# Designed miniproteins, single chains, continued (3): the designs that were tried, part 55

Each design is a single chain, and the fold is of that chain. pLDDT is the mean over its residues in the fold that is shown.

## One batch from the design tools (miniprotein)

Design m9890
Fold by ESMFold2-Fast:
Structure m9890 (fold): chain A 74 residues (1-74)
Amino acid sequence: SDEEKKKEAEELLEEVERRATRLYIEGVLSPAELAQIAALLAEAKKLIEEGRYEEAIKVAREAHDMLLRIEARS
């Protein structure tokens, strides 16, 4: 349902924001990488506002996958 997709998108977005902030504070995430993740999060938020939840989930997953790759190098 759209409600379930919206919740999934919002939960993914919140997780990515929390993880990116932590990695930045820990010095793992560069300013350029933070900017890239912030751009993806902004796009996901816009898609949620437009009711495009499935697309928002895809963009949030892209940001999440980027964070996993960054974490793996540490």
Scores: mean pLDDT 87

Design m9891
Fold by ESMFold2-Fast:
Structure m9891 (fold): chain A 98 residues (1-98)
Amino acid sequence: PVVPMDPELRAELERLLEELKRLYRELAPLMEDVSTTTAIALLLAGAEFAIRQGRAEDALTNLLAAARLLAEVAERLGREELARRARELARRAEELLA
């Protein structure tokens, strides 16, 4: 890593990434739009890479974008509970950026 990351922040980023990956796995089989599924997968991969590089803001930016897209997808599919989970994950990412 280029810059040392706070171990507590790294643990929170790893938890947020894992929760978003789980939500993605729940929503991906319900999505017909390959472009959207690919975009979310790339954002999650980018976040994982940024965490490994110690780049907290880059990781959070990718996680927030992924959470917002997952919320939009869940809303469009009428999956209200999954949409709420995605919005909660987006809120957590926003709080960590503040």
Scores: mean pLDDT 86

Design m9892
Fold by ESMFold2-Fast:
Structure m9892 (fold): chain A 78 residues (1-78)
Amino acid sequence: KEITAGIGALYQAIGNLAMEKGDYEGAVRLYKKAAELFEESGDKEGTADAYRNLAVAYRKLGQEEEAEKWEKKADEIR
């Protein structure tokens, strides 16, 4: 469980690097993987953070409806 959350954090960090490089499609993929791993481990804080980062990446892609969906999911976890 702790290992799963740790791998999730790694995917989130790589996703952040993709965002810095302007690879928003890659960031979406990486943040989705991070969210899956945090969900499996029951890490609510990590899951919410990954969902928020996913929303930001979708906005950078011009996909506002998807961005809103992920922000709402993040708010529901808290």
Scores: mean pLDDT 84

Design m9893
Fold by ESMFold2-Fast:
Structure m9893 (fold): chain A 59 residues (1-59)
Amino acid sequence: SEIDEALARLEAIDPEAAAVTREALALYRQGRVDEARALLDAADSMARAAIHELLRLEE
């Protein structure tokens, strides 16, 4: 899937960002949008942009 491919690429360059992305995605699927956004806000600007794009692919 596009999400799995994007996560694999992110993990190769930034494994910590990949872990945060997986957690944010799980929270988003549970309807915990505010908690997902809090995790994204804690990441640096480049990691945040990648995570936001992955969450968009989930939609």
Scores: mean pLDDT 72

Design m9894
Fold by ESMFold2-Fast:
Structure m9894 (fold): chain A 74 residues (1-74)
Amino acid sequence: SPALSAGAATAMAVRMGFSAEEAGIYGGNQAKLAGAGPEEAKRVGESFRDAAHSAGMTKEEADKAGEIAREVAA
């Protein structure tokens, strides 16, 4: 599913040393390629925030990555 693929991709990006901005852009684009649109964008952003935080980003970095992913997926 787009959500599972996006979550896995986000975790990998964080582990590979992507910044919050880079992870958010990458993840948002992956979600968009998987068929996410404006209606799914908020959920994509929330899922990315949670995945990024779980993968080791600070709360502030994870929130920023999620917001960028939401905007890119829209």
Scores: mean pLDDT 78

Design m9895
Fold by ESMFold2-Fast:
Structure m9895 (fold): chain A 79 residues (1-79)
Amino acid sequence: MLDALVEVPEGTAEQLEALIPELREEGERIGVPEVGRRAAEAAERLVRKIREGKATLQDEVDFAVELLELAVAKAIAKE
């Protein structure tokens, strides 16, 4: 059930927040700034919801999907 609240360890939000500028930069570097931006925005939403105690499994899935899209774009750019 994707609307279930998730319990996250202390410091998880801070670790994710540190990745946000790196996700944007990677998208720009490989020529797909829109993909990097989506991954960064998904991370920002997840961080905000974690800090509010409202993060759901859907929020984690949304971030994972955007992160996977960036990883796939990077793999294609190398070929």
Scores: mean pLDDT 78

Design m9896
Fold by ESMFold2-Fast:
Structure m9896 (fold): chain A 67 residues (1-67)
Amino acid sequence: MKETIEIKETGATVTFDYEKNEITVTAADGRVLKISTGVPLSTLSDEEKKELARVLAEFLEESGISD
């Protein structure tokens, strides 16, 4: 199953793939970051997932200014 969270502050979209234990972050500028975790994403709480999504979106936003 996949879960998608929109980060309105940055325009980024974060998708959690529980089958693959993979997180896909798509920045507003179209850049995509895929992260594979050593821990099953299903072990994360809803609050932990939202915090992680926000942190990843902010990270891409901060690095995007020079591209």
Scores: mean pLDDT 75

Design m9897
Fold by ESMFold2-Fast:
Structure m9897 (fold): chain A 80 residues (1-80)
Amino acid sequence: MPDIVMQEKLDPVGVGLIAGMVAVALGDRAKDVSDETLARIGVEIGKEVGLYHLWTNKFFDELKKAEEIIRERVATEDIA
């Protein structure tokens, strides 16, 4: 069914939110990271957490998982 196939694609707002969370977590380091790199990381983390269930309890749980992944990658310097 077309709607279900479209839901397999990451929500662009969700990807932008993750990219913004990455930039905030990087702080001053974000200035050394291109917008293209931030968008790529947002897509990678969005796919890893399965950010498809927009505006549900699952969506907020997926965002929490994304925050944990971002925090871990920033701490290990494996984000940019």
Scores: mean pLDDT 65

Design m9898
Fold by ESMFold2-Fast:
Structure m9898 (fold): chain A 72 residues (1-72)
Amino acid sequence: SVEEEARRVIEELERLAEEAERRGDYGSAKQARKMAEALRKVLESGDEELLALAVRIARQELRRMRERLEKA
């Protein structure tokens, strides 16, 4: 379900934040945590279409943040 996908993406964002923080990238850690919180709020809204869009955007940003961490 989209809800299960959202929970998985939230966990991935939280793990990325921990990894970024360990590497000293506090900016990426803060960004990832803010995205996780925003996604939780969308999940709580019950809007399935908005949640599907938010999950797609969050996965795209996860890829970008991972690329930035690899360059740092």
Scores: mean pLDDT 84

Design m9899
Fold by ESMFold2-Fast:
Structure m9899 (fold): chain A 98 residues (1-98)
Amino acid sequence: MDEEEEKLTQEAEEEGAEAKKRVEELGKEGVETSPDVLKAKRAEIQAIAEKLRQKGLEEKKKGNERTAQVYFQSAFDVESIGGFYAALAERKFAEKAK
């Protein structure tokens, strides 16, 4: 197996894990603060997902399809985590508005 791509794949998995952890923290901060902060944190989450997607496209262009798939999956997971916290925050803010 290509040891060079194996290292790239591992780095992509580690970067994806760190991005997901960061996005969970951004999401929790949005839930605890305000709708305006949530909007700002959602923009940051989208930027993180886009960065991962661009890295996936670059790796795919180089022929590193396994590494590219890890980046694409991480981008999707980041957006999914962001969506979960956005929904949670919306529910919490709706309760406070009563």
Scores: mean pLDDT 80

Design m9900
Fold by ESMFold2-Fast:
Structure m9900 (fold): chain A 115 residues (1-115)
Amino acid sequence: SYRDRFLDGLVAAARAGEPVRRIAAQIALTEAGEGGGREAMREAIREIAERLGSERFGEELLRALEEIERTADAAARELAAAAGMTPEEALASPALRYAAVLARLEAEEEARARA
């Protein structure tokens, strides 16, 4: 299924050393884009942890998800400013809020690579 392909892709990314915060942001963005809430995100994390055989990684993903939730509004306002959108437009969609977090994480990684 599409969901199985998505989850297997994230498992492969995790094995390849993709940062936990980026994987968590991708889960949040995908589940929110499909109308899912926090319960759907937690279920996706459970399935990924099971496929990896790592409860520890599941716990790390849950902590990353909580951090993402705390910072999502600030990331959305930042994206709004950069994209010429109003903050209200960026905050209107949970998917846009999580896309903003992912964009911030990518920018932080590029900045670290240049340092």
Scores: mean pLDDT 82

Design m9901
Fold by ESMFold2-Fast:
Structure m9901 (fold): chain A 76 residues (1-76)
Amino acid sequence: AMSDEIRAFADETVRLAREDPEKAARLAVEHMEIPPFLSEEQRKELREAVLEAITGDMETARRAQERASEIVEKEK
């Protein structure tokens, strides 16, 4: 199922984040499953927000995570 694929990818990304944070960040952005109700623009913004959350400093990561959550929740 698609949910199982998302979970498997998430687990792999977490594992890689400890081994190679930059590679994990790129995989999270590249292969992340985006909710189908989001537009292409919003999907791009969500991927960028996730990348900033992973690779930014603590304050940047916090703001990027909030932005990613807002993008997903606004479209529910």
Scores: mean pLDDT 61

Design m9902
Fold by ESMFold2-Fast:
Structure m9902 (fold): chain A 69 residues (1-69)
Amino acid sequence: MSDDELFEEALALLNGYVPKSEELERLLKEVAGGERRASTFYRLAEALRKEGEDELAEKIEEIGRRLEE
């Protein structure tokens, strides 16, 4: 899978998600604005876990790991 396909998968997973924290809202805006660094996806996954979205967080973290490769 290309980096473009991984990024599009992340955007699809996050589409329509309503953040409960200012930190998660900021990270979602960074990713929507084209930020592709693995570190940003790891931070996004941690913020999602804090909101109880463990399954979504795991998928986002996996995408981050694949972008790091």
Scores: mean pLDDT 81

Design m9903
Fold by ESMFold2-Fast:
Structure m9903 (fold): chain A 85 residues (1-85)
Amino acid sequence: DEKIKELEEKMREAIEKKDLKTAAEYRKKIVELKAKETLDPEEAQLVVELADIQVEGHFTKDPEKLAQLEERGRELEAKLEELKK
């Protein structure tokens, strides 16, 4: 709980400073910690992969690569929904 709150505060500060790369890195760490604490290993892996794709998408300027990342993100979201019952 405390580690997640610290990372959320650091992420917020990075966003305020327009340091989106650092903010994305903290967001990825938050997602990874939450997934490991609350989800089974299969769900945790999918959630971490989704966070990684979202970070890559934010820094990608190629429209074709953005479309591919969005498609992959949708596939991972569908797999995650299947695991939730």
Scores: mean pLDDT 74

Design m9904
Fold by ESMFold2-Fast:
Structure m9904 (fold): chain A 100 residues (1-100)
Amino acid sequence: MEKFDKLIEEAIKVAEEAVRRAESLGDPLATQAARDLLGIVKRAGEALKKGDISTAASLTVAGMLIAVSAILQTEDPEARRLLEEAARRVNKLMDEAAKV
C-alpha cells in the first residue's frame, strides 16, 4: 500500500517536471500532451487508491499512448527524457498493482 503512494507521487512529480519544461520552451503541443499525461497519471493514482484496478489499467493505456505521441513530436531532449521517465513510472506503477 505505502509503495503505491510513493510510485504515484513519483510519477506525478516527473509528469509535472515535463509540463514545466514544455511550458518553458513555449511548445504548445508538447505542453498539452504533458498536461494530458499528468491528468491521466493523477486519475490512475486515485483509481488505484480506491482499488479500481480496471479503471487504472485503462487510464494507463491512454497515458502511454499520449506519452508515445508526445515523445515522437518533442524535439527538446530534456522534455523528451521527462516524458519517457513519466511513461516508465506509470508502467512500473501498473506492474506493482498487478502483484496485489
Scores: mean pLDDT 75

Design m9905
Fold by ESMFold2-Fast:
Structure m9905 (fold): chain A 88 residues (1-88)
Amino acid sequence: SEKEEAVKRVLETLLAEAEKRRDQMTPEQQEILDEAKKALENGDLKKARDLVLKLMRAGVISLDVLFEALSSLSPELSLYVLQFLFVN
């Protein structure tokens, strides 16, 4: 669905930004990143979300990257992605 594609695209963007900072991450954070990438590749959007949120809470992925990713979406899709990420 368009909503699932929007979620996937935002998660891919957030993980790509985390990957650029891999050498600045702890080993535990690197394992979370790798597990999140694997979950996304397997279509497990909820697991990928939970792991991405762990990286965001750790400061690995900034809110600025999230808002930039959301800015490429329609308001309806942006709201859906925000609800998917933060309202379980």
Scores: mean pLDDT 88

Design m9906
Fold by ESMFold2-Fast:
Structure m9906 (fold): chain A 80 residues (1-80)
Amino acid sequence: PLPQLTPEQQAILEEMEALLAQFKATTDPAEKKAIADRIVALGDKFIDMMKASKDPNMQAVVPQLEKQREELAKFLTEKV
């Protein structure tokens, strides 16, 4: 059997997907930054949870999530 995501992990992925859609639809730079902050925070939380599991199947998702987080982190780095 494949590892089942917890309701919390599933909720994070769903929220990140919804926020990404809002981010792409939003034309206001300030609002985009606020959405990006939330996505990055959720991404970090989710990645930490995946790393804590130490399941090879869950770890297979980590590089993809880290790449998505890095892209949004680069956007936020321009703020600093």
Scores: mean pLDDT 73

Design m9907
Fold by ESMFold2-Fast:
Structure m9907 (fold): chain A 83 residues (1-83)
Amino acid sequence: SMEEIKARAEALLAELRRLYDQMVDLVRAGQPIPQSLVDRLQQIGDELTALMEQLDAADQAAFTAELNAILAATQARLKELLG
């Protein structure tokens, strides 16, 4: 159902935030980013893309805006840490 698709997309966005927070924490600590984290981010990206294509235009726009906000916040934090 549409509700199940939206709930799955919301869960994936929440996981994406947690993984990017972990990535930023690793960079701050001077630790290498494990390949398993990179692989999981790729899997989430692929699943989110497939789910979002099944949403109506308004929901797709809302989830796209949320994804872009997560990416922008992560990029800003990484730029601050890396100079």
Scores: mean pLDDT 90

Design m9908
Fold by ESMFold2-Fast:
Structure m9908 (fold): chain A 94 residues (1-94)
Amino acid sequence: SAIDEAMETLKQNIEASLDDPRLLAGQAQFLLHAAKELAADPNVPKEDQLRFLEEAIALLEEVREHHADNPALVARLDAIIAELRALREALEAE
């Protein structure tokens, strides 16, 4: 699936940037942008949109735990996770 391939690429980019807080913040922001575009795409089944959001949230929660000693990065990741969760809730309500 193109969606599964996109998620795998994003996951690999985040894992490759794990020791660079600045790159991680940028990758997390890009993941949020990709999630918003995917959620707005009428050609994507709702189940696939929800799966992508769930995988994105789980990935960023793991990154957050890894960097728990970096308050600035944690705050940025928490904001992005909150937006992803709100997007998931809005999509589930449709």
Scores: mean pLDDT 84

Design m9909
Fold by ESMFold2-Fast:
Order: C-alpha cells, then sequence, then structure tokens
Structure m9909 (fold): chain A 62 residues (1-62)
C-alpha cells in the first residue's frame, strides 16, 4: 500500500542525498537530515516526495 510507496520514495531521497554528498558532504548531510525529518513527521509518499523535490531544487539552484 501507501507505506510501500513511501518507503520507495524515501529510498530515492536517500540516494539523491548520497549523490549530493559526493559534491558537497555538508550540503548532502543537510539534505539527508531534512528528508529523514520529513519522513518521520509525515509518512505519506506524496509529502516525502515533495520534500525530496524541494531539496533537489535547492541543491541545483547553486
Amino acid sequence: GDKHLAGLVYGMGLHMAYYAQLQDPELGEEMLKRIEEAAKKDKSSTKIWDTVLEEAERFEKK
């Protein structure tokens, strides 16, 4: 169900944070923490994905 999709989206976010850390370890760690906190606060796949997308956009704007 939705929990499986939320887990998949969370995993994608972790993978993105890993790639961010390869360029900037400090920014990548911040991205990871924000994604983790979003997942803990709201377990829905949509909310987790919104956070992942926002963090990706923030990283790319630089």
Scores: mean pLDDT 74

Design m9910
Fold by ESMFold2-Fast:
Structure m9910 (fold): chain A 68 residues (1-68)
Amino acid sequence: MEAEFEQLMAQVREAVEQLGALYSRDFADAMLREMLEVLERYKKQGKVQEAAREVIGIMRRRVEEYEA
């Protein structure tokens, strides 16, 4: 459980860094903050699958909002 959240966190940070290079640092920082809040909430509940779904949803929504 803990290791699964650590892996998801590492994947999130890597994806955010790549998106920051493509869009902006402010965009990446805002997305990372929202994702970290979600990951912390679901980590306390042991819901890694739900955390992953919410993080993907945040990424999709923020990219769509930025490109609109």
Scores: mean pLDDT 80

Design m9911
Fold by ESMFold2-Fast:
Structure m9911 (fold): chain A 74 residues (1-74)
Amino acid sequence: SSKSDNVSQANRYIDEAERYLEKGDKEKAIEYAKKALEYAQQGDSRRLEYRAKAIIYEAKGDDEKAERYRALAE
């Protein structure tokens, strides 16, 4: 797959992770965010890496790190 394909997959998994986070399913939010992180790294998308990390930390209850990574993803 191309870097563009990896970025597309990262975005899809971020959307899934955010849906699970909104539902309060923290375990699945972390699972999908980790998949997003792997694809973001393969796609060389630093923004999506930070967004995926923000979701992981939010799901773990580390709000300070989540806010920091969200800011970096802007």
Scores: mean pLDDT 89

Design m9912
Fold by ESMFold2-Fast:
Structure m9912 (fold): chain A 80 residues (1-80)
Amino acid sequence: KRREEARKRLEEDRKEAVELQSIYDKNGLEAFAKYLYEKIKDEPYPDAALAHYLHVFSLVRELTDEEVEKIRALYEKLRE
């Protein structure tokens, strides 16, 4: 039961990755970081949630280390 829910979440994550790519392509890196902040600001483990979304996005687009660092830096600045 829980394993099937986890698998469905992975499939939902792939669909979410397509949405994330659309936001990134239309609005750029800064808007993408703000979108992630708004999605996860109320999460109990926001650092884990951020890592999860970056991993999900990497399923459809390989982010460079520089892009990941910029997203994390923008997210931390919004979190302050």
Scores: mean pLDDT 74

Design m9913
Fold by ESMFold2-Fast:
Structure m9913 (fold): chain A 87 residues (1-87)
Amino acid sequence: MTKEELAEEIAKFLLEMSKRDSLEPEEIEKAKELSKKKEELDPEEVNLMATALLLKEQGKSKEEVREMMEKAGVDEEVIEKLLELLE
């Protein structure tokens, strides 16, 4: 599994969880599995990619995602890579 694939799966999971008032046991187990896979890769990079994908899925434009990442203190070089992934 690539960092991009893991980030996409995490973003989809977080989006679904944000629409629910409670977590089922199966969803808690999936969260633990995704967290473990993230720790085996670069967790910081995967988190940034997942956040960018989540924002896109919520209807944010690439420009809005860029502005949010800049406000969060993410390096411009990293932001450009994330925006390329969102195409």
Scores: mean pLDDT 74

Design m9914
Fold by ESMFold2-Fast:
Order: structure tokens, then sequence, then C-alpha cells
Structure m9914 (fold): chain A 60 residues (1-60)
């Protein structure tokens, strides 16, 4: 869940996610991808995860 993942973030990361949602108008899946990317220790894997979710959202 988005709320649960956000609760695991630092205050700085929470602010970043909130800003992204406000500025970009992200969908639920895009928000989830951002949260997973921020929490993922491997930046390359985080990027691939974000791309995958975003692609599905646009492809519907």
Amino acid sequence: EIDELRAKLTPEQQAQVDAAMEIAGLTDEERLAVLKAVLEPDPQKAIELARKVKSKGFTK
C-alpha cells in the first residue's frame, strides 16, 4: 500500500514523493513506483521498476 510504503520513508523522501504527486499528477501506480524506487537500495532495479509500472499505465 502507498501509505505503508510512505511511512517507511524519511521525512525528506516523503516530501519528495508528495511534491512529485502534486506537480506531476501521478496515478496510483506511478506513486507506488516512486515509493518503491526510493526504498530500493539498487538504483538500477528501482529505475526498471518505475519504467515497468509507468509503461503499463500509459499502455492501458
Scores: mean pLDDT 63

Design m9915
Fold by ESMFold2-Fast:
Structure m9915 (fold): chain A 99 residues (1-99)
Amino acid sequence: SEAKKAEEEFRKKYAKEAREAIEKAKQVAKEGSGAGEVLGRALGVASVDEEAREEAEKEIKTLSKEEQEEARKVAEKAEKSALEEFKKALEELRKKTLE
């Protein structure tokens, strides 16, 4: 159906943006302090895409124990916000696609 196609394209676009955010976060983390916060935020926003989430988790595992804990706390907060934004955007897309 048109609705299913629109939803799949939306999810694919969101996943691409999440992966790009992770790549940028990796770059920033390598250039300075705050790697835990930056990668944790990227992990949170990647919560809707399994591959992006796994990639962020792998990078976080390379950090110090303290930075890993910070990343986990930041990710939990960011994940809640990202999931709410994703659900809201998806519902708006469905409303526009379904009469």
Scores: mean pLDDT 73

Design m9916
Fold by ESMFold2-Fast:
Structure m9916 (fold): chain A 107 residues (1-107)
Amino acid sequence: MRTYTAEEVAEILEFLADYLESKGYTEAAKHLREAAEEVRKHPDFTVTGPAAEALDRLALGLLLEKYHGVEIPESFIRDALRTLADAFREQGVEKAAEHLEKAADIL
């Protein structure tokens, strides 16, 4: 079972923000970058379980898109962001969770 650090989570959110901005989702990308900045303020924060599995799927999707041109479905991104928001709320990272939910609602 993989564990993601706050920095690793922030990096994945920034890569996803760059992808969404390239697709014209500028407001969603802004919220993801704000979530990344907020999670970096909690360096002891870690992600495990279903949220880590969602991050694994997002990271793989981003790599497949970048190197093989495989389109990432918006529903896949929405579901992953909502799973992450729930995990962030459970650990008290409320501001990051709010930004993830706003990004998901835009998609």
Scores: mean pLDDT 85

Design m9917
Fold by ESMFold2-Fast:
Structure m9917 (fold): chain A 57 residues (1-57)
Amino acid sequence: MKLTITIKIDGETHVLEAEVKNNEQADELRAKAAQLANEGVVAGKKVELEAKLEKVP
């Protein structure tokens, strides 16, 4: 499965892609991305976080 995490900070878009084997691994990466996004918010920045999990062959 492919996990795509998009983090937008003050209008700049960052895209991270990771290959994951199961939902547990995807949840770990999502939690880490959410922590980084929260740190940006605490620093006074506008942050948007999106995560997309896709089934790959």
Scores: mean pLDDT 78

Design m9918
Fold by ESMFold2-Fast:
Structure m9918 (fold): chain A 100 residues (1-100)
Amino acid sequence: SSRQAIQNSHQALLMILAMRRLKGKDAVKAFEEKHPDLWAKLRAQAQPIIDEFNALKAESPDMAKSTDTILEMEGVVGANLLRQQEEAERRLQELLELQS
């Protein structure tokens, strides 16, 4: 698989996680309602990395007990998200401005 495809999936996931963390609990729903096509694209781009994480959980008994894959992925990518928090917030703002 191409490195660019993996990076695109990670970027989409980081933007979704940044939206949840920086804009509050209703931010994702508000974004989906205002920008449904863009939300669908972001969710679809993030899906491969979510599927990969679910596959890893299926092979690990300790991880199999969690029901919130996105929350667990936030924990796994937390250090990267915190490191890239300002960049993710900037990308989210640019994305909102482009769709205005």
Scores: mean pLDDT 62

Design m9919
Fold by ESMFold2-Fast:
Structure m9919 (fold): chain A 87 residues (1-87)
Amino acid sequence: MTKEEILEGLRKAVEALRKALEEAERLGASEETLEALRRALEIAEEGLKEAEKEEDAEEALEVAEKYAREAEPALLEAAEGLRATLA
């Protein structure tokens, strides 16, 4: 896996979260669910920014994994809220 492949994966994750937030708003998700999605997006955007500063793929991957772990609670909260919205 190259640094560019890692960065492309992070960019796609950020784009997916932006689309998820837009659709959640259209579906009338709760403010709590929207806030969880916004937190996940903010963490993902920061992770991408920090990964871009790394010189090699191994360090970029380590940064990506760190930010993925930081985003996990917000992503789980958002997923639960979206499930409730669609029920």
Scores: mean pLDDT 82

Design m9920
Fold by ESMFold2-Fast:
Structure m9920 (fold): chain A 101 residues (1-101)
Amino acid sequence: MLEEIRELEEKLLEEAASMDLDDLSHQLLLQLRTAALTLEVAIELIRQGVASAIEMAPTLIAQARALLEEARRHELSPEQRELLRRVEELIAEVEAELARA
């Protein structure tokens, strides 16, 4: 599980390296994708009862909410809007899983 998080972080860094990051919109897209994946991993770990994931979840939710608020200040592409919606859904899922834990 912790090894899977490290592998996901490495994959995200690889994807970031393959993206055109010169444009701020590409950076925002990457941040939204990273937030979505991080929350999806957190949900799975919380479901498995991983204490470190449960302890970190409030911080991840706060970081994701801050990113959504920053993203809403910009004109968003359709892809960015879809990812923003996905991150909002994932925040709700993390909160639901924490309520069950």
Scores: mean pLDDT 75

Design m9921
Fold by ESMFold2-Fast:
Structure m9921 (fold): chain A 77 residues (1-77)
Amino acid sequence: SLTEEAKKFIEENWQPAVEEIKRLVAKEPVEATTLSSTGESKSFTASGGEGEEKLLKLLEERAEGLLELAREADEKA
């Protein structure tokens, strides 16, 4: 099933991705963009733990999206 393939892909790539994020954040500040309620977008630079947490959350959200897409495709098959 696509759900099992997506889960395996995430598991195989999770640890290397986390290590890469930690390495990048340790060497260079990470730029993050937030949207205000007034429609203004602000970019700010985060370094250390803030950048790491933001990137890890993005990685988790992407993994969840992939699993959801795979699950939906399996339901339609």
Scores: mean pLDDT 65

Design m9922
Fold by ESMFold2-Fast:
Structure m9922 (fold): chain A 73 residues (1-73)
Amino acid sequence: ASQEQVRDAITNAIKLAKEMGLKSVEVSAVAPTPEEALAILRQAAADAGATLTDVKVEEVDGLAVVTGTAVMA
């Protein structure tokens, strides 16, 4: 899948959580670098009207795994 498709999938998941009445949802992205993974999560949260908080960065098998909490307004 393209990076755009991955970002859009995360954005839609956050929007669905908001429609279901959730105040927050945990989201993750995997990329070759932490900067790329974080950029995907930040853009997806922004596109969904949410704020990304509690960001954690891990390395798994040479890939960056970035996890954060998307908080709805």
Scores: mean pLDDT 83

Design m9923
Fold by ESMFold2-Fast:
Structure m9923 (fold): chain A 69 residues (1-69)
Amino acid sequence: SSEQEKIIEEAAERIDKARKEAIAAGDYDKLEKETKKIIEETSKKTGLPVETVELEILKKLAERLAKEL
């Protein structure tokens, strides 16, 4: 649904921001924990399996990266 897509897109934006902050700070442990938390929260909000949410977020992150290239 379009509502699930918005939630996934917001999750991808949060992870992208956390990645940029982790690269600047060199703190990858924090990034790993935050990424797992965001995926779990998104799964609960959308009702989709964790595996599905992870794949959809990765697709959104790949699209964001492609637009920067």
Scores: mean pLDDT 83

Design m9924
Fold by ESMFold2-Fast:
Structure m9924 (fold): chain A 70 residues (1-70)
Amino acid sequence: GAREEAAEKAAELAVENGLIEESDKEKLARVLAQYADNPDLAAEKIVEETGMPRSHAIILAGLAAELAKG
């Protein structure tokens, strides 16, 4: 659905920008899809699961939420 597509797109962008390894892409996409209704929680979970800087995690979670609306 739209949430899963948005999450996969955001995770792909994270890999392309060197924020996570390709092996973590599916994990990141699942987190983003699971917490699509709460970007703040999504960002916190991204930091916990991937070690990504919180500032980048916030931007990525927000991007996934916006993509899920369109």
Scores: mean pLDDT 81

